# Ledger of designs, part 36: designed miniproteins, single chains

Each design is a single chain, and the fold is of that chain. pLDDT is the mean over its residues in the fold that is shown.

## One batch from the design tools (miniprotein)

Design m1316
Fold by ESMFold2-Fast:
Structure m1316 (fold): chain A 59 residues (1-59)
Amino acid sequence: MLTPEQQKLIGEAYRLLKERGITPSFEALVELAKEANGDFDKLRELIEKRPESELAAPP
């Protein structure tokens, strides 16, 4: 189960990706939140490093 900090990062990741026009998959959001481990700055860096195809739900 996700920590409260990781759950907040899921919401932040969703907002950031939607602002870029990307519809994220839930699995991608969970992975990003776990890798960021409560760190919003790390979350932003991870989103920038990942290709859009890995962040968006598969068609």
Scores: mean pLDDT 74

Design m1317
Fold by ESMFold2-Fast:
Structure m1317 (fold): chain A 96 residues (1-96)
Amino acid sequence: KKAEEYLRKGREAYNKGDFEKSVEYFEQAVKEAEKAGDYRLAAIAYLMLGDVYEKMGDFEKALEYYRKAIEYAEKAGDTDLVNYARRKLEEVEKKL
């Protein structure tokens, strides 16, 4: 799937510290996952966007994307992913 390819590229960019490129790839992953109706993959892509913005120190954007990750994980029925995203949200809220 195209969304999975963008997730892979986004993670590669993230691991290299190229956060700008990472954001571009994860945004494409979200768009492709939403087009496919793949709520789980959209949730993962939103979670990755939250992680990138957290690394950049943009905690307000990180919160926005973690909330989106929770929303899509709930739509996917993925309780483990919901719990993980909620924990990430709580960690970032403490930094605001």
Scores: mean pLDDT 89

Design m1318
Fold by ESMFold2-Fast:
Structure m1318 (fold): chain A 58 residues (1-58)
Amino acid sequence: KAEEGIQAYRDLVESLAPVDEETRKEAEEEVKKRGISNPAARDAALLGLLISKTREKE
């Protein structure tokens, strides 16, 4: 369901609220390294990397 997807995505984003600047920069560098030129695709990949990096730090 569309609403299910949106809610799950928002929950994940909210869990990343305290993401520090360094973690964000690392994710942005990884996205840049992948050569993603489309801004929307870059933002989606960046969000996925932020979730992954935050989980890994546990």
Scores: mean pLDDT 63

Design m1319
Fold by ESMFold2-Fast:
Structure m1319 (fold): chain A 67 residues (1-67)
Amino acid sequence: SLLGPVAIKTAKSYTATKPDELSLKEGEVVYGELLELDSKNYLVVRVTSTGEVKRIPVEAVASIAPV
């Protein structure tokens, strides 16, 4: 991981357009392990609650903080 466990706060609602993406509500906090920032400006995160690797668009992210 890049930073260990992180809390990712969403800036806006986002509806997943692909199976590997997360749907998000504005102000939602996603806990997970930050694995990478991909070449298309998606955060690749292993989500703590599910153990699944999912992609979140950077434009939907307000902040990332270590936990």
Scores: mean pLDDT 82

Design m1320
Fold by ESMFold2-Fast:
Structure m1320 (fold): chain A 72 residues (1-72)
Amino acid sequence: MKIKVELEYGTPEEAAAAQALADVVRHEAMRVGHEVEITFKKVPPSEVKVMTLDEAVAKGRALAEEIRAEAA
């Protein structure tokens, strides 16, 4: 079986975590005889933004009000 994994990172801490995860996946795959293809993709930090559910809801409401104001 061939396992493909793409790990995205924006910060050095995320890159270190991605490397650690990749090492675990490679080790397990070698133990069970599977092939693993792991790629690392650097993304701009501005695209790697995690919002809380409350922040996402508040931002969605603000955007909806802005659209309504423009349409009125």
Scores: mean pLDDT 65

Design m1321
Fold by ESMFold2-Fast:
Structure m1321 (fold): chain A 70 residues (1-70)
Amino acid sequence: SEVDEALDRLIERARAAGHPVTAKLAEALKNKPLTEEQRQLIMEASKAADAGDLEKARELLVETARLLSQ
């Protein structure tokens, strides 16, 4: 899926840039049931990472994970 492809790219970019927390968060989300809101957050995180903003990507993934706990 587009979301799975975005998560894979996030993992690779985060690993290449030395951001292990961001990579782990993206890995944790790959096999979870996701709402449309969570999918949109992941796509926004992917766009932030594509722009080189891995800190913003991490924040968006943390918010996605927080919503999963609900």
Scores: mean pLDDT 82

Design m1322
Fold by ESMFold2-Fast:
Structure m1322 (fold): chain A 71 residues (1-71)
Amino acid sequence: SAEELYEKAERLRKEGERALRQGDNDRAIELYEKAIELYKRALSLETDPEKQAELQRKIDTLEKAIEYLRE
C-alpha cells in the first residue's frame, strides 16, 4: 500500500540523516536514493491531492540534498 511504502521511505530517510550526521555522505546518498524510489512508488498509488503534494515535496527535498552532497 501507499502507507507501507511511505513508512519504509521515512525509515530510510531517517537512516540517511543519521549517516549524514556521522559524516558518511556516500551512505546518506544511497539511503536518500532508496527513500526517493519508495516515495515515488507511494506517490503513484496515492489518490489524495494533499498527500501527493507532501510526497512530491519530500522527493524534491531529498533530490536537492543529494545534489548538494555530490559536490
Scores: mean pLDDT 89

Design m1323
Fold by ESMFold2-Fast:
Structure m1323 (fold): chain A 57 residues (1-57)
Amino acid sequence: SIEEEAEKVVEELKKLGLEKYAETFRDWVQSLIDAGREEEAKRFIEKVKKEIEKLKN
């Protein structure tokens, strides 16, 4: 689900020491889902995942 995918990103952000950003990211994704903007939520999650991948390399 979108929520499960978002939670994986939240945990990765916390592992990188970005705990405040992880909380803000979770809130933003939830607000998009609540607004019926599921495709925007998916794109936002994917964007942050790509940024995390860049930081790991």
Scores: mean pLDDT 82

Design m1324
Fold by ESMFold2-Fast:
Order: C-alpha cells, then sequence, then structure tokens
Structure m1324 (fold): chain A 51 residues (1-51)
C-alpha cells in the first residue's frame, strides 16, 4: 500500500523520468507529512505533463 503520489512517482521512475533517489526523496517527504500527498501528486503531474 502506497500513497497516490508515491505510486505515480514509481511510474515516473519506471519510465526513466526520475531516479530511484528521486523516488526515495518523495517517499521520505510523505513519511514526514502524509498530508502533502495531493500537493506532491499535483506538482509531479504539472512537472512531467507540462514540461
Amino acid sequence: SSLPAVQYAQELRDRGLISEEGLENIRKLLLEDPSLDQTVLTLLRQTFEDR
């Protein structure tokens, strides 16, 4: 079981768009504050959809 932002970040890593370290940083951030899940998910979508 993982937060939606972590699941999306795993997909981005599998597609080669982020590193394993990038994924670990996202996981660490959300372990410190799980309420950021929607914010992180939105930022990831904006970053990799628009840019």
Scores: mean pLDDT 81

Design m1325
Fold by ESMFold2-Fast:
Structure m1325 (fold): chain A 78 residues (1-78)
Amino acid sequence: MELTPTELAVLEALAASDRDLTAAEIAERTGLSRSTVSRALRRLEARGLVIRRRDEKTGKTLWRLTEKGSLLVLELKE
């Protein structure tokens, strides 16, 4: 599976976080634009590497790694 540098940066930002992140928070952490992050997140979601949920308190969309996504990030570090 071919990951772009953008997709890898998004996965690593999520893996480094102890909580679910918004696209805006991922953009801040990676230095990427919000639109670039949103496009990468949708591609990663289509591949089953990330999942989204709605935050009931804020109404914001939160993103996290799936088990498959977490394993892939771990593999890429070794």
Scores: mean pLDDT 82

Design m1326
Fold by ESMFold2-Fast:
Structure m1326 (fold): chain A 92 residues (1-92)
Amino acid sequence: AYEDFKKGVKAFESKDYQKAIEYLERAIKQLDESDPMLARAYYLLGQAYEKLKDYAKAAEAYRKAAELAEKLGDTELAKLARKKAEEAEKKL
């Protein structure tokens, strides 16, 4: 999970958004809901879809990030992810 998350971050930084999505989806499948990395993986997945202009999938990923962050008490990430989901939904 952590290695796939790191590869996803590196791919995103290199602007290879399709590869970032692939690695982040692999990380997500391996992560438990109690792991703070899961919310961060969904948040970055949302950003990658947004860069590809897939606003529907970006909004879904951001909403999931907000839900998971809220469950763990990460109120800052939850608020940011909700705002990003609303912005993506406005582009639909």
Scores: mean pLDDT 88

Design m1327
Fold by ESMFold2-Fast:
Structure m1327 (fold): chain A 95 residues (1-95)
Amino acid sequence: SMTDRQGRQTLQGTLDTLQTLSDNSPNPSARQNLQRAVDTIRGYMGDSSLTIGQQLQNTIGILQGLYGDPRLSPDERRVLQGQINVLQHVLNRIR
């Protein structure tokens, strides 16, 4: 459906953004935590038992957890907050 397509595209954008953060992170432990988040979100996106709304909600939870990582730079945190805002906006519109 159009709603499912929008949700999937938003999740893919978040996944691509997190992969970029992981690839560019100077802290190896932060990089591992970011890569773990990428793998987890990829798992949600591949799980046909989850609705798109559930995949978005679960992804927001993962990003909120990442935001608490003290090894992330202020710029990395700003990018994560931006992604949380985008996901929340899409989730709210999907209803």
Scores: mean pLDDT 87

Design m1328
Fold by ESMFold2-Fast:
Formats: sequence, structure tokens, C-alpha cells
Structure m1328 (fold): chain A 62 residues (1-62)
Amino acid sequence: SMEEAREKGMKAMEEVLKKDPSDIRGAVEAGTRAALESGASYKDASEIGEQAREKARKAAEE
């Protein structure tokens, strides 16, 4: 499901940021890839990647 893909994507993003909190690009790429591997369409995976970028940027700024 899209919800499962989003969950997997966000978890992958968090693992990258845990290793390097400044690697927003790597975190977004990992999240998008995990969503695709979970069966999300390219469009849905792209949306999940944008959500991951927003969360990563917000965490870095706040």
C-alpha cells in the first residue's frame, strides 16, 4: 500500500540522517528508493521523497 511505502521511505530517510544529519539529499534518495522497492509508483515515490525532504529540512532548521 502507499501507506506501507511511505513508512518504509521515512524509515530509510531516518537511517541516513542518523548517520549524517546534514545529508538531506542522501536521505531523500534513500526514502524514494525504499518507497519504490515497496511497490510504490514513480509518482507516489516522488511524493514520498518530497515529504522526506520537507521533514529532514524542518528537523535541521528547528
Scores: mean pLDDT 79

Design m1329
Fold by ESMFold2-Fast:
Structure m1329 (fold): chain A 97 residues (1-97)
Amino acid sequence: MSKEELELQVEAAMVAIRAAVLKLTAKRELEKTENEEAKKLYEEAIRLAEEAIRLAAEAARAAEAGKLEEARELIERAKELVRKAEELIEKGREIEK
């Protein structure tokens, strides 16, 4: 395994962990809220976090197979979904204030 393959696998794992934390956060916020608009935002954040976990797993497999460009593209897509999920959680919390 090259250093680059290992670095991409580590980055994919870190993105998956971040997405898993966001999914748990959104689920916890969803359980607490009575606001219908906030519920929709948290449900969407859960869906995006789940897709990010899936893409990160695919990226790790691509990196292990030496498909470095595919792994980078999948990692970047997963990172975008993580950012969007985080923004949706923050918007939901703002509505609750």
Scores: mean pLDDT 88

Design m1330
Fold by ESMFold2-Fast:
Structure m1330 (fold): chain A 86 residues (1-86)
Amino acid sequence: EIEKKLKELKEKLKEVKEEIEKLQKKLLENPDLSPEEREKLLKELLKLSAKYNYLEQAIKYLEEGNVEKAEEMLKKMEEAIEAIEK
């Protein structure tokens, strides 16, 4: 059911956006972060940004009724996160 899937993805997108905002604030408000701590936070921000972009695209495709392309975006999201964690 597309409507149920859309609701789930929109909730996930909202959560990811909130996490991005919190992480950006942490980076901005902590000038004394070590290079290692900053790198860790930037890597996490990169993963969250990838999630946001692919979730947004998946939602757009589902709104258009293109379930196949929405599923492709979700698969690419998982692949992008895995690549960043390496």
Scores: mean pLDDT 85

Design m1331
Fold by ESMFold2-Fast:
Structure m1331 (fold): chain A 63 residues (1-63)
Amino acid sequence: SAASEAFEKQGREYYENASEERKEILDEIAETLRNIGDNLDRALAARKEGASQEEVDALIRAK
């Protein structure tokens, strides 16, 4: 969407103009968000294959 594209552009411009210390923090946040996304993808795949609620919850909480 146009809003998503604008958000991505704004994020890139913010990162490019950030201090070295700020970029390090942003990189750590990005890694955390990627890990959350990966966990959610695994949980959704397990649910589609009939995994129990306990198994799905464990995947969501994984580091």
Scores: mean pLDDT 77

Design m1332
Fold by ESMFold2-Fast:
Structure m1332 (fold): chain A 119 residues (1-119)
Amino acid sequence: MVEVTESGGGTVPEGGSLTLSGHISGPYENLVGVSWIAEAPGGGGVGVASLSGSGEKKSYDKRVEGRFTISIDRAKKTAYLHMSDLRAEDTATYYFLAAVLENGVVRLVAGQGAQVTVV
């Protein structure tokens, strides 16, 4: 089975930076893409950033565009979300999602979540 190990998170000052990572292991036919979803303390998940499995196509939520950068090291099967110029409104639990293709269907595998608190 595909497994995800998510790391990073912590408490950072406003204007600071932090990097989250998601490692994908186990057998899959194709990596469709990776993304981070933020769940704020007030509830509701919002897509933050996504990256195609090839690493060629990126998308960002307008609130983080220019401040956050998503990347993948394909050889290491590890994706990174580098967060800069952090703001109080970025405080959330961030979930790493890997989309993998098996037998013509896309499966989503989620990480455990990383808490980010901006003070």
Scores: mean pLDDT 82

Design m1333
Fold by ESMFold2-Fast:
Structure m1333 (fold): chain A 78 residues (1-78)
Amino acid sequence: KKSTDEDIIKKLEEILEALKKGYHLLSPEEILKLLEEGKEKGKEALEEAQIIALAAALHAEGYTIEDIEEMKKRVEER
């Protein structure tokens, strides 16, 4: 089983990719549509949609790409 730190790093990396692709700029309605389509398409698509939703939520709270990169570094340096 993966360590908690490895799981956090992987999740932050996926969030960074979503932010770099501009998915955090999607409207709440577009994000909800991705989540619903993910439920229909299967586990992997749902997990991708959930990461996009998390990236959008973090951006709405004022976190930047740089802030998420710093969080990842702090977990990696532990």
Scores: mean pLDDT 76

Design m1334
Fold by ESMFold2-Fast:
Parts: structure tokens; sequence; C-alpha cells
Structure m1334 (fold): chain A 86 residues (1-86)
């Protein structure tokens, strides 16, 4: 569906942003974390499938790791979220 394609694009965009944030300033990393929290909330609100809900859980966990400076763990979770929805 168009919704599934947009959710996949959103997660892919967050993944690229998290990879670019690796070794960066705390400000950029916290910005990506904030965007990931917002994305997870939107996926839960508009997502209709269990796969989309599970992807939202991974995106939210990634946001928490980004807040903690655990960028590699966040990237791993965003990759898992993307694999579920593509």
Amino acid sequence: SEEEKEIAKLIETLLKAAEEAKGDSPFVRQTVAALAYMAAALIRKYGTSEKQKKAADYVEQAARYLEQGKVDEAISLLKKALEIVK
C-alpha cells in the first residue's frame, strides 16, 4: 500500500540520519532521537498491521538508544524495523 511505502521511507530516512549522526555532536544525535520518537508515534497511530506496530516498537527503542549515545544499537534496531516493513 501507499502507507506501507511511506512508513518504509520514513524508517529508511531515520536510519540514514542515525548513521550520519555516528560520532557527531550530542545536538544532532538528540534531534534524530526526537524525530524517531515522533515517527514511532505516527506509525502506531496510522499503522494497521502487527508488522507496522512491531516496527514502531523498534523505532522507539532506537530513539531511546540514540538519547543514551548508543548509536550502533539504534542503527541495528532501525535496520530491523526497515526489514519488517519493506
Scores: mean pLDDT 85

Design m1335
Fold by ESMFold2-Fast:
Structure m1335 (fold): chain A 74 residues (1-74)
Amino acid sequence: SHNEEALEYLKKAGKALKAGDYEKAIEYARKAREFSTDERAKEYLEKAIEALKAGDKEKAEKYLKQAVVTLLSS
């Protein structure tokens, strides 16, 4: 499903963030948002992307985690 693809991109975004690769983290988070069919997950992903652009790892990790929880509950 599209939400399963969104979850795979979220895993990749988290790995990129842990590695300090913000450009890849942003790209994977954008892909996760594109494949997500849940509006709340899309909102968390938008917030995660803005945090990544700002270099805010703590906020980015928080919003990526919220997106995962939301998609798993969909």
Scores: mean pLDDT 86

Design m1336
Fold by ESMFold2-Fast:
Formats: C-alpha cells, structure tokens, sequence
Structure m1336 (fold): chain A 79 residues (1-79)
C-alpha cells in the first residue's frame, strides 16, 4: 500500500469501476478527487467525500459520457 499519492486502476465494466473507485477512496481517505476516463478521451472529474458519492459519480459518468472499457480511474487525496 502507498499513502499520500494518486491511486490508479483500470476497469472493464461499470461494476468493476465502482468497486475500484470505492476501494481506492477507502485507501486514500475522503475527501478525494475522482477522475474517470476512457481511451476515446472522455473524462469526468469531481470531488467525493464518501464511497457512496464515488459510486454515484461512476454511474453518472457512464450515463452521461457513454464510457467504453477499458476505463481508467484515478483517486487523488484532497484537503
């Protein structure tokens, strides 16, 4: 485990993306900035303060941008 830095994961489905985002947020500690991106250049970024907010944000990004796997997820600590 590494603390204090941005955590990054890749996901092949919305369910995997949600699980990765929640787990990384738990390791970093809220609040954090969550970034979701696909290989087509679609990117969604927002500040989250809970695992529930991270899940909602991932779902919203998939719905609004039509993200296609593989999905890159990054979680950065926020003050």
Amino acid sequence: MRAGDTLVATADSIEEAIEAARKMLEEVGPPAVLTIADEDGNTYTARVESAEEAEELVRKAFDELGLKPPIRIAVTPAP
Scores: mean pLDDT 78

Design m1337
Fold by ESMFold2-Fast:
Structure m1337 (fold): chain A 103 residues (1-103)
Amino acid sequence: STREIMLELLETLESDPRSSPFMLPVDTAKTAPNWNKIVPNPVSLSMIREDVLNGKIKTIEEFREKVLQMFDNVKKASPEGSPAVEMAEELRALFEEKLAELS
């Protein structure tokens, strides 16, 4: 089912060590007070999982858009060529490969 495919893709991303910075919402009060000014629509893997489980994300297309938004947010907030951007690009490639296998 669509939900099972989305959960399998989430497990693939969550189990990759490069996903650590994407797991939980950014603590803007402690680590990044300007994050919300650069990224008005923050997305994390935990938020995507919650939205899949509560039925807020219903289609593969909506799911893919949220995952790509999460990676694009990091690219907007980080210097070009930084380790954060490199990890985001590598995880995006892994995601697209696994999505193609399951679709």
Scores: mean pLDDT 77

Design m1338
Fold by ESMFold2-Fast:
Structure m1338 (fold): chain A 60 residues (1-60)
Amino acid sequence: MEELQRKLEEARREGDLEAMIEYLEKLGVSKSKLDEVLAEPDLTERNERLRELVEEALKK
């Protein structure tokens, strides 16, 4: 778990959206939750929701 959390932080820092999604799924974030966030048409709101999911995953 800690290694995945570290990789998620690195992907977030680098702006690698594909890697962030992969690590969020591996940390137990549901695909439906990720799909909901990615369906957000406002890029600013989408990025804010993604940051919330990252914070939630890192809390575990």
Scores: mean pLDDT 75

Design m1339
Fold by ESMFold2-Fast:
Formats: structure tokens, sequence, C-alpha cells
Structure m1339 (fold): chain A 72 residues (1-72)
């Protein structure tokens, strides 16, 4: 598995975990978003344009979940 594939897998796992656990606190969702952003930043130079788009979509989904939780 390439470092880029590993980064995408880890970010996808964070999104799946967030979606599977609706009882997560705002703070926990923020920590998950920060972790996803940290992974994306670390591997930015190794990602293909398609992998970057997939990572951005996953981060956008975490942002959406966080915004919904903050609005509640």
Amino acid sequence: MTPAEEALRRIDELVERAKANPDLSVEELRQMLLEAQRIAHRYADTLTPEQRARVQAAIDELVSLLREKEAA
C-alpha cells in the first residue's frame, strides 16, 4: 500500500466512524476533523489529483457533520 493509499484509507475510516456514531460530541468531531486535516497536509505531495479530490470530499463531509452538531 502506498503512503497516499494509506492516508486515504485512514481519512475514510474517520468519516465512517463519525457517521456510525451520531452521539459523538462537538469536541470529538473537531478532533476527528483536525486529524483528517493533519493527514491530508502530511501527504499532500504524494496524492494524485483524484486522491486529493477524494480526501477533500471526506474532509467536507466531516465539516458538514460538525456544522450539523454545532447547530443542534
Scores: mean pLDDT 81

Design m1340
Fold by ESMFold2-Fast:
Structure m1340 (fold): chain A 86 residues (1-86)
Amino acid sequence: KWKELVAEGEKTPDPLKAAELYAEAARAALEAGDLKAAAEAYTKAAFVLAENADEIFAANPDTEKFSKEELLEAAEAYAKKAHALV
């Protein structure tokens, strides 16, 4: 299941949706006991949010629901989760 979520994230052109799919894949990998896969998926989620924060913010007109700072904080949280698994 988690491999399918990673593949969906890789095919998703929307970086916000891609990050969400990678985070779900990481959780599924953790439930399966694959700590390396979970760390890689969280790293992908963190990287997508950090690399694309400006694009996500510009593409989403409802920025009152999240700020660029909140996107970067989410990226840092995923990076910390990945680091804790390796």
Scores: mean pLDDT 76

Design m1341
Fold by ESMFold2-Fast:
Structure m1341 (fold): chain A 59 residues (1-59)
Amino acid sequence: GAPAAEALAAQRAAAERAIAAGLTGEAERVLAVLERVEPLVGESEEALEAAVREALAAL
């Protein structure tokens, strides 16, 4: 599997955990990253990985 796909799954899991814990601000940051990266899921693995790194750097 693509490392970028695993990173997206981990980010979703983190957002779900943050919501369950009542950490709304942290969940918002994770969701912002997902919103930037999700449209690129159909692109090449390299493009998706680069987008994940850029989104994380913006946090």
Scores: mean pLDDT 67

Design m1342
Fold by ESMFold2-Fast:
Structure m1342 (fold): chain A 67 residues (1-67)
Amino acid sequence: SNEEKIKELKDIAIDNLEKIKDKEKIKELALNLAKELEKLNDPNAEKLKELVEKGASKKEIIDLLRE
């Protein structure tokens, strides 16, 4: 189901984000995730793009994905 796939993508992204220190790599991963979430019609895709555009912290991005 789309819900299971969205959860899996978010869980993988959180694990990867926690391991990354480079701000640009964090942005790239978050934007790539937003594209995949958009294909699955997850409303968090738009919120994730907005967080990246405004220079949100890694913690803010992870907190959004955990909601």
Scores: mean pLDDT 84

Design m1343
Fold by ESMFold2-Fast:
Structure m1343 (fold): chain A 64 residues (1-64)
Amino acid sequence: SPMDLAKEMMVRLADVVDELIKEKLELKKAGVPEEEIEKKVEELGEKKRKELLEWMKELKKKTE
């Protein structure tokens, strides 16, 4: 159902946010400069965006 799809998307978005937060914390602990942290988190965010788009594309193929 559309509501089940929305719920699944929200869960996946929450997981992405958690992963981005963890990456920031790990980079801070490693002593990475703030400017580099911003770049690495942006790169990870773009990677996660592509993964979400591929997941959506796969759902459209199945239409079940």
Scores: mean pLDDT 81

Design m1344
Fold by ESMFold2-Fast:
Structure m1344 (fold): chain A 100 residues (1-100)
Amino acid sequence: SEEELKKGYELMKKFEDIFLKARDEVRRLVAQGAPLEEIEAVVDKAINEGKKLLDEIRKVLSPVEARIFAEIARQHIIDIAGLASPEVAERAKKKVDELL
């Protein structure tokens, strides 16, 4: 329905905001030469926030739509982690495979 579509859009916007903020923060930290531990902490926070929102999405959207959101989150997290290094991206991929 139109109402369900609107709720889905609002959840997607919140989801995108989590990853946009994490991407900007990781870019800032990388540019400043921040320690890897600080960068991975930002990635870990994004994974946790994304998981919590994905749990809410699973309650209100179809299983197919929830899987699409999970794949989008997974790709965002891997891409964001990759801004630090390929090795950080591989660690992030393992974490999202376990948690999302």
Scores: mean pLDDT 84

Design m1345
Fold by ESMFold2-Fast:
Parts: structure tokens; sequence; C-alpha cells
Structure m1345 (fold): chain A 66 residues (1-66)
């Protein structure tokens, strides 16, 4: 379970680096469904929404990552 969440986080981060923001969001959301306490996935969502200019939504996810 945690390993599957980590694999989804790694894939999401790779997609984010490629500028595939919507695909990255999907992978991070899947990781959170497997492990809701996975700070890395919440941080990843914050970064993606910030990159999309959705600053208020990014802030919500950064708070979840604390």
Amino acid sequence: MKKEALELLVEGARLFRQGKLDEAIKKYEEAIEIDPEFKGAWLGLGKVYEAQGKYEKAKEYYEKAK
C-alpha cells in the first residue's frame, strides 16, 4: 500500500517536471487515496496548482502537507 502510493508520487513528480500538470494531479490524487497521510503527495498537488496559477487551491494543499 505505501509502496504503491510512493510509486504514484514518483510518477506524478515526473509528469509535473514534463509540464503534464493534469496528469500529475491525477497521480497525486491516486497516491492520497491510498495513503491520505502521505505529505509528499499533498505537497505535489500544491506545487502543481501553484504552477497553474491557482494559488488559493495550492495553499490548501500545502496546509495538508504540514
Scores: mean pLDDT 83

Design m1346
Fold by ESMFold2-Fast:
Structure m1346 (fold): chain A 70 residues (1-70)
Amino acid sequence: MSREELIEYLEELLEEHRSDPVKASTLHELLEVAKRLSKEEFIEYVEELLKRVKDPAALEVLEEVLEKAK
């Protein structure tokens, strides 16, 4: 997918998960990063987060976003 499509996807996913504070917080961070970084840099950023994050709700969101971004 394109960087623009990724940003739109993250915005839609954030709207769906706005009531979950962990998922919403994770998606807000990813959306900010996606607007600043290239697609390649964004993928590297998410892969590094997956190595450090232990929260299952955050992991679900990160794994879904990474798969979609590839």
Scores: mean pLDDT 82

Design m1348
Fold by ESMFold2-Fast:
Structure m1348 (fold): chain A 71 residues (1-71)
Amino acid sequence: MIDPLELARAFADMALGLALRMVREGKITPEEAIAWARELVRKTGKEFGLSDEEIDRLVAEVEARLRAAVA
């Protein structure tokens, strides 16, 4: 069985992919995409019972990857 952190990370990867696609298609700005992905990952992490530390790390990973991809 997949652990909650790995499940949350998989969800974060999907959210990142969607955000990048929306930015590439001109539907949303990079900053809007980062804000959206950050809040979504934070909410999902809480729902899966992750610690604040785990959520903060996952959010930081997603923000860094998204910023690098849109730069």
Scores: mean pLDDT 79

Design m1349
Fold by ESMFold2-Fast:
Structure m1349 (fold): chain A 65 residues (1-65)
Amino acid sequence: MPKIKLVIKKDYTAKTPEELSVKKGEVLEGYLEEIIDSKHIKIRLIDTGETGIIPTDVIEDVETI
């Protein structure tokens, strides 16, 4: 699965247990587990091993690393 780097452009608080909370300016590294739809992706974080869904509208950029 692709290793990716996400740059977060907007604070987001998880609305369901399956979602991740993120803060503006965070840089997250993880594995892209699933593209759920055009507005949601599922990622597994490398540092913590946490898996969850992030809305794509809070992501500034997605880089393959």
Scores: mean pLDDT 81

Design m1350
Fold by ESMFold2-Fast:
Structure m1350 (fold): chain A 115 residues (1-115)
Amino acid sequence: SPELLKRIKEVLAELLETLRRLAEFLEGRPEVPEETREAVREAIRKVEELLANPNPTLEEIEEVIDLASETLRLVAGALNRLPAEDQPEAAALLAELARLVGRLSKLLQERKKEE
């Protein structure tokens, strides 16, 4: 439905903003592996591509969910390497990313019912 697609794109826009904030947070933090930063950059690229697509496929939405979930796992795994003072901000960003991934997953299931 047009309304469901609009909701999906609204969540994707929030996801993009959160991923960009996460990328900025990880900038200059050498304790975080490069593979983790590369995962964030890849997730950003895929979300941007999906937002530019007027008719995203279920598979494309699922790919973004998978990439964002991998980013969550990688950053969470690196959390203990960060200075204690930086951990609350990282945890807040991860919580927001997890919320958006969950919301997008729910919308994907609703869209699957329309196919």
Scores: mean pLDDT 87

Design m1351
Fold by ESMFold2-Fast:
Structure m1351 (fold): chain A 61 residues (1-61)
Amino acid sequence: MLRDSVRVLVDRALKQGLITPDQAAALIADATLDVARDLGRRVLADSIAAGREAARELAAA
């Protein structure tokens, strides 16, 4: 269900520091397709960028 998808995205964004616990609670309460789409896009883009950065740091270590 949409709420479960939003919850997974919120947990991922929270772990990445993209949102605060307060914002996470609000996003779950107002779970919509638009929220899921926007949050999913942000999390994916950040994860890809972080992965490339981490790989570069690992190679430099």
Scores: mean pLDDT 73

Design m1352
Fold by ESMFold2-Fast:
Structure m1352 (fold): chain A 64 residues (1-64)
Amino acid sequence: SAKREEMLEEARRLKERARELREEAERIREKARTKEELMEAEILEGVAALLEGVASLLEKIAEK
């Protein structure tokens, strides 16, 4: 198996999931009326950032 190609495909999927989470967070922020609702959006943004970080690491490793 081409391990590099598998890592790049996984990175792509993580970025797609992160995008979906950021879109969900944006929808929550637009409707937010309470600090609790804003915190939900912030948690989703944090998870998206983590997934983007992992994807970036996979891409960096795949370059070698």
Scores: mean pLDDT 87

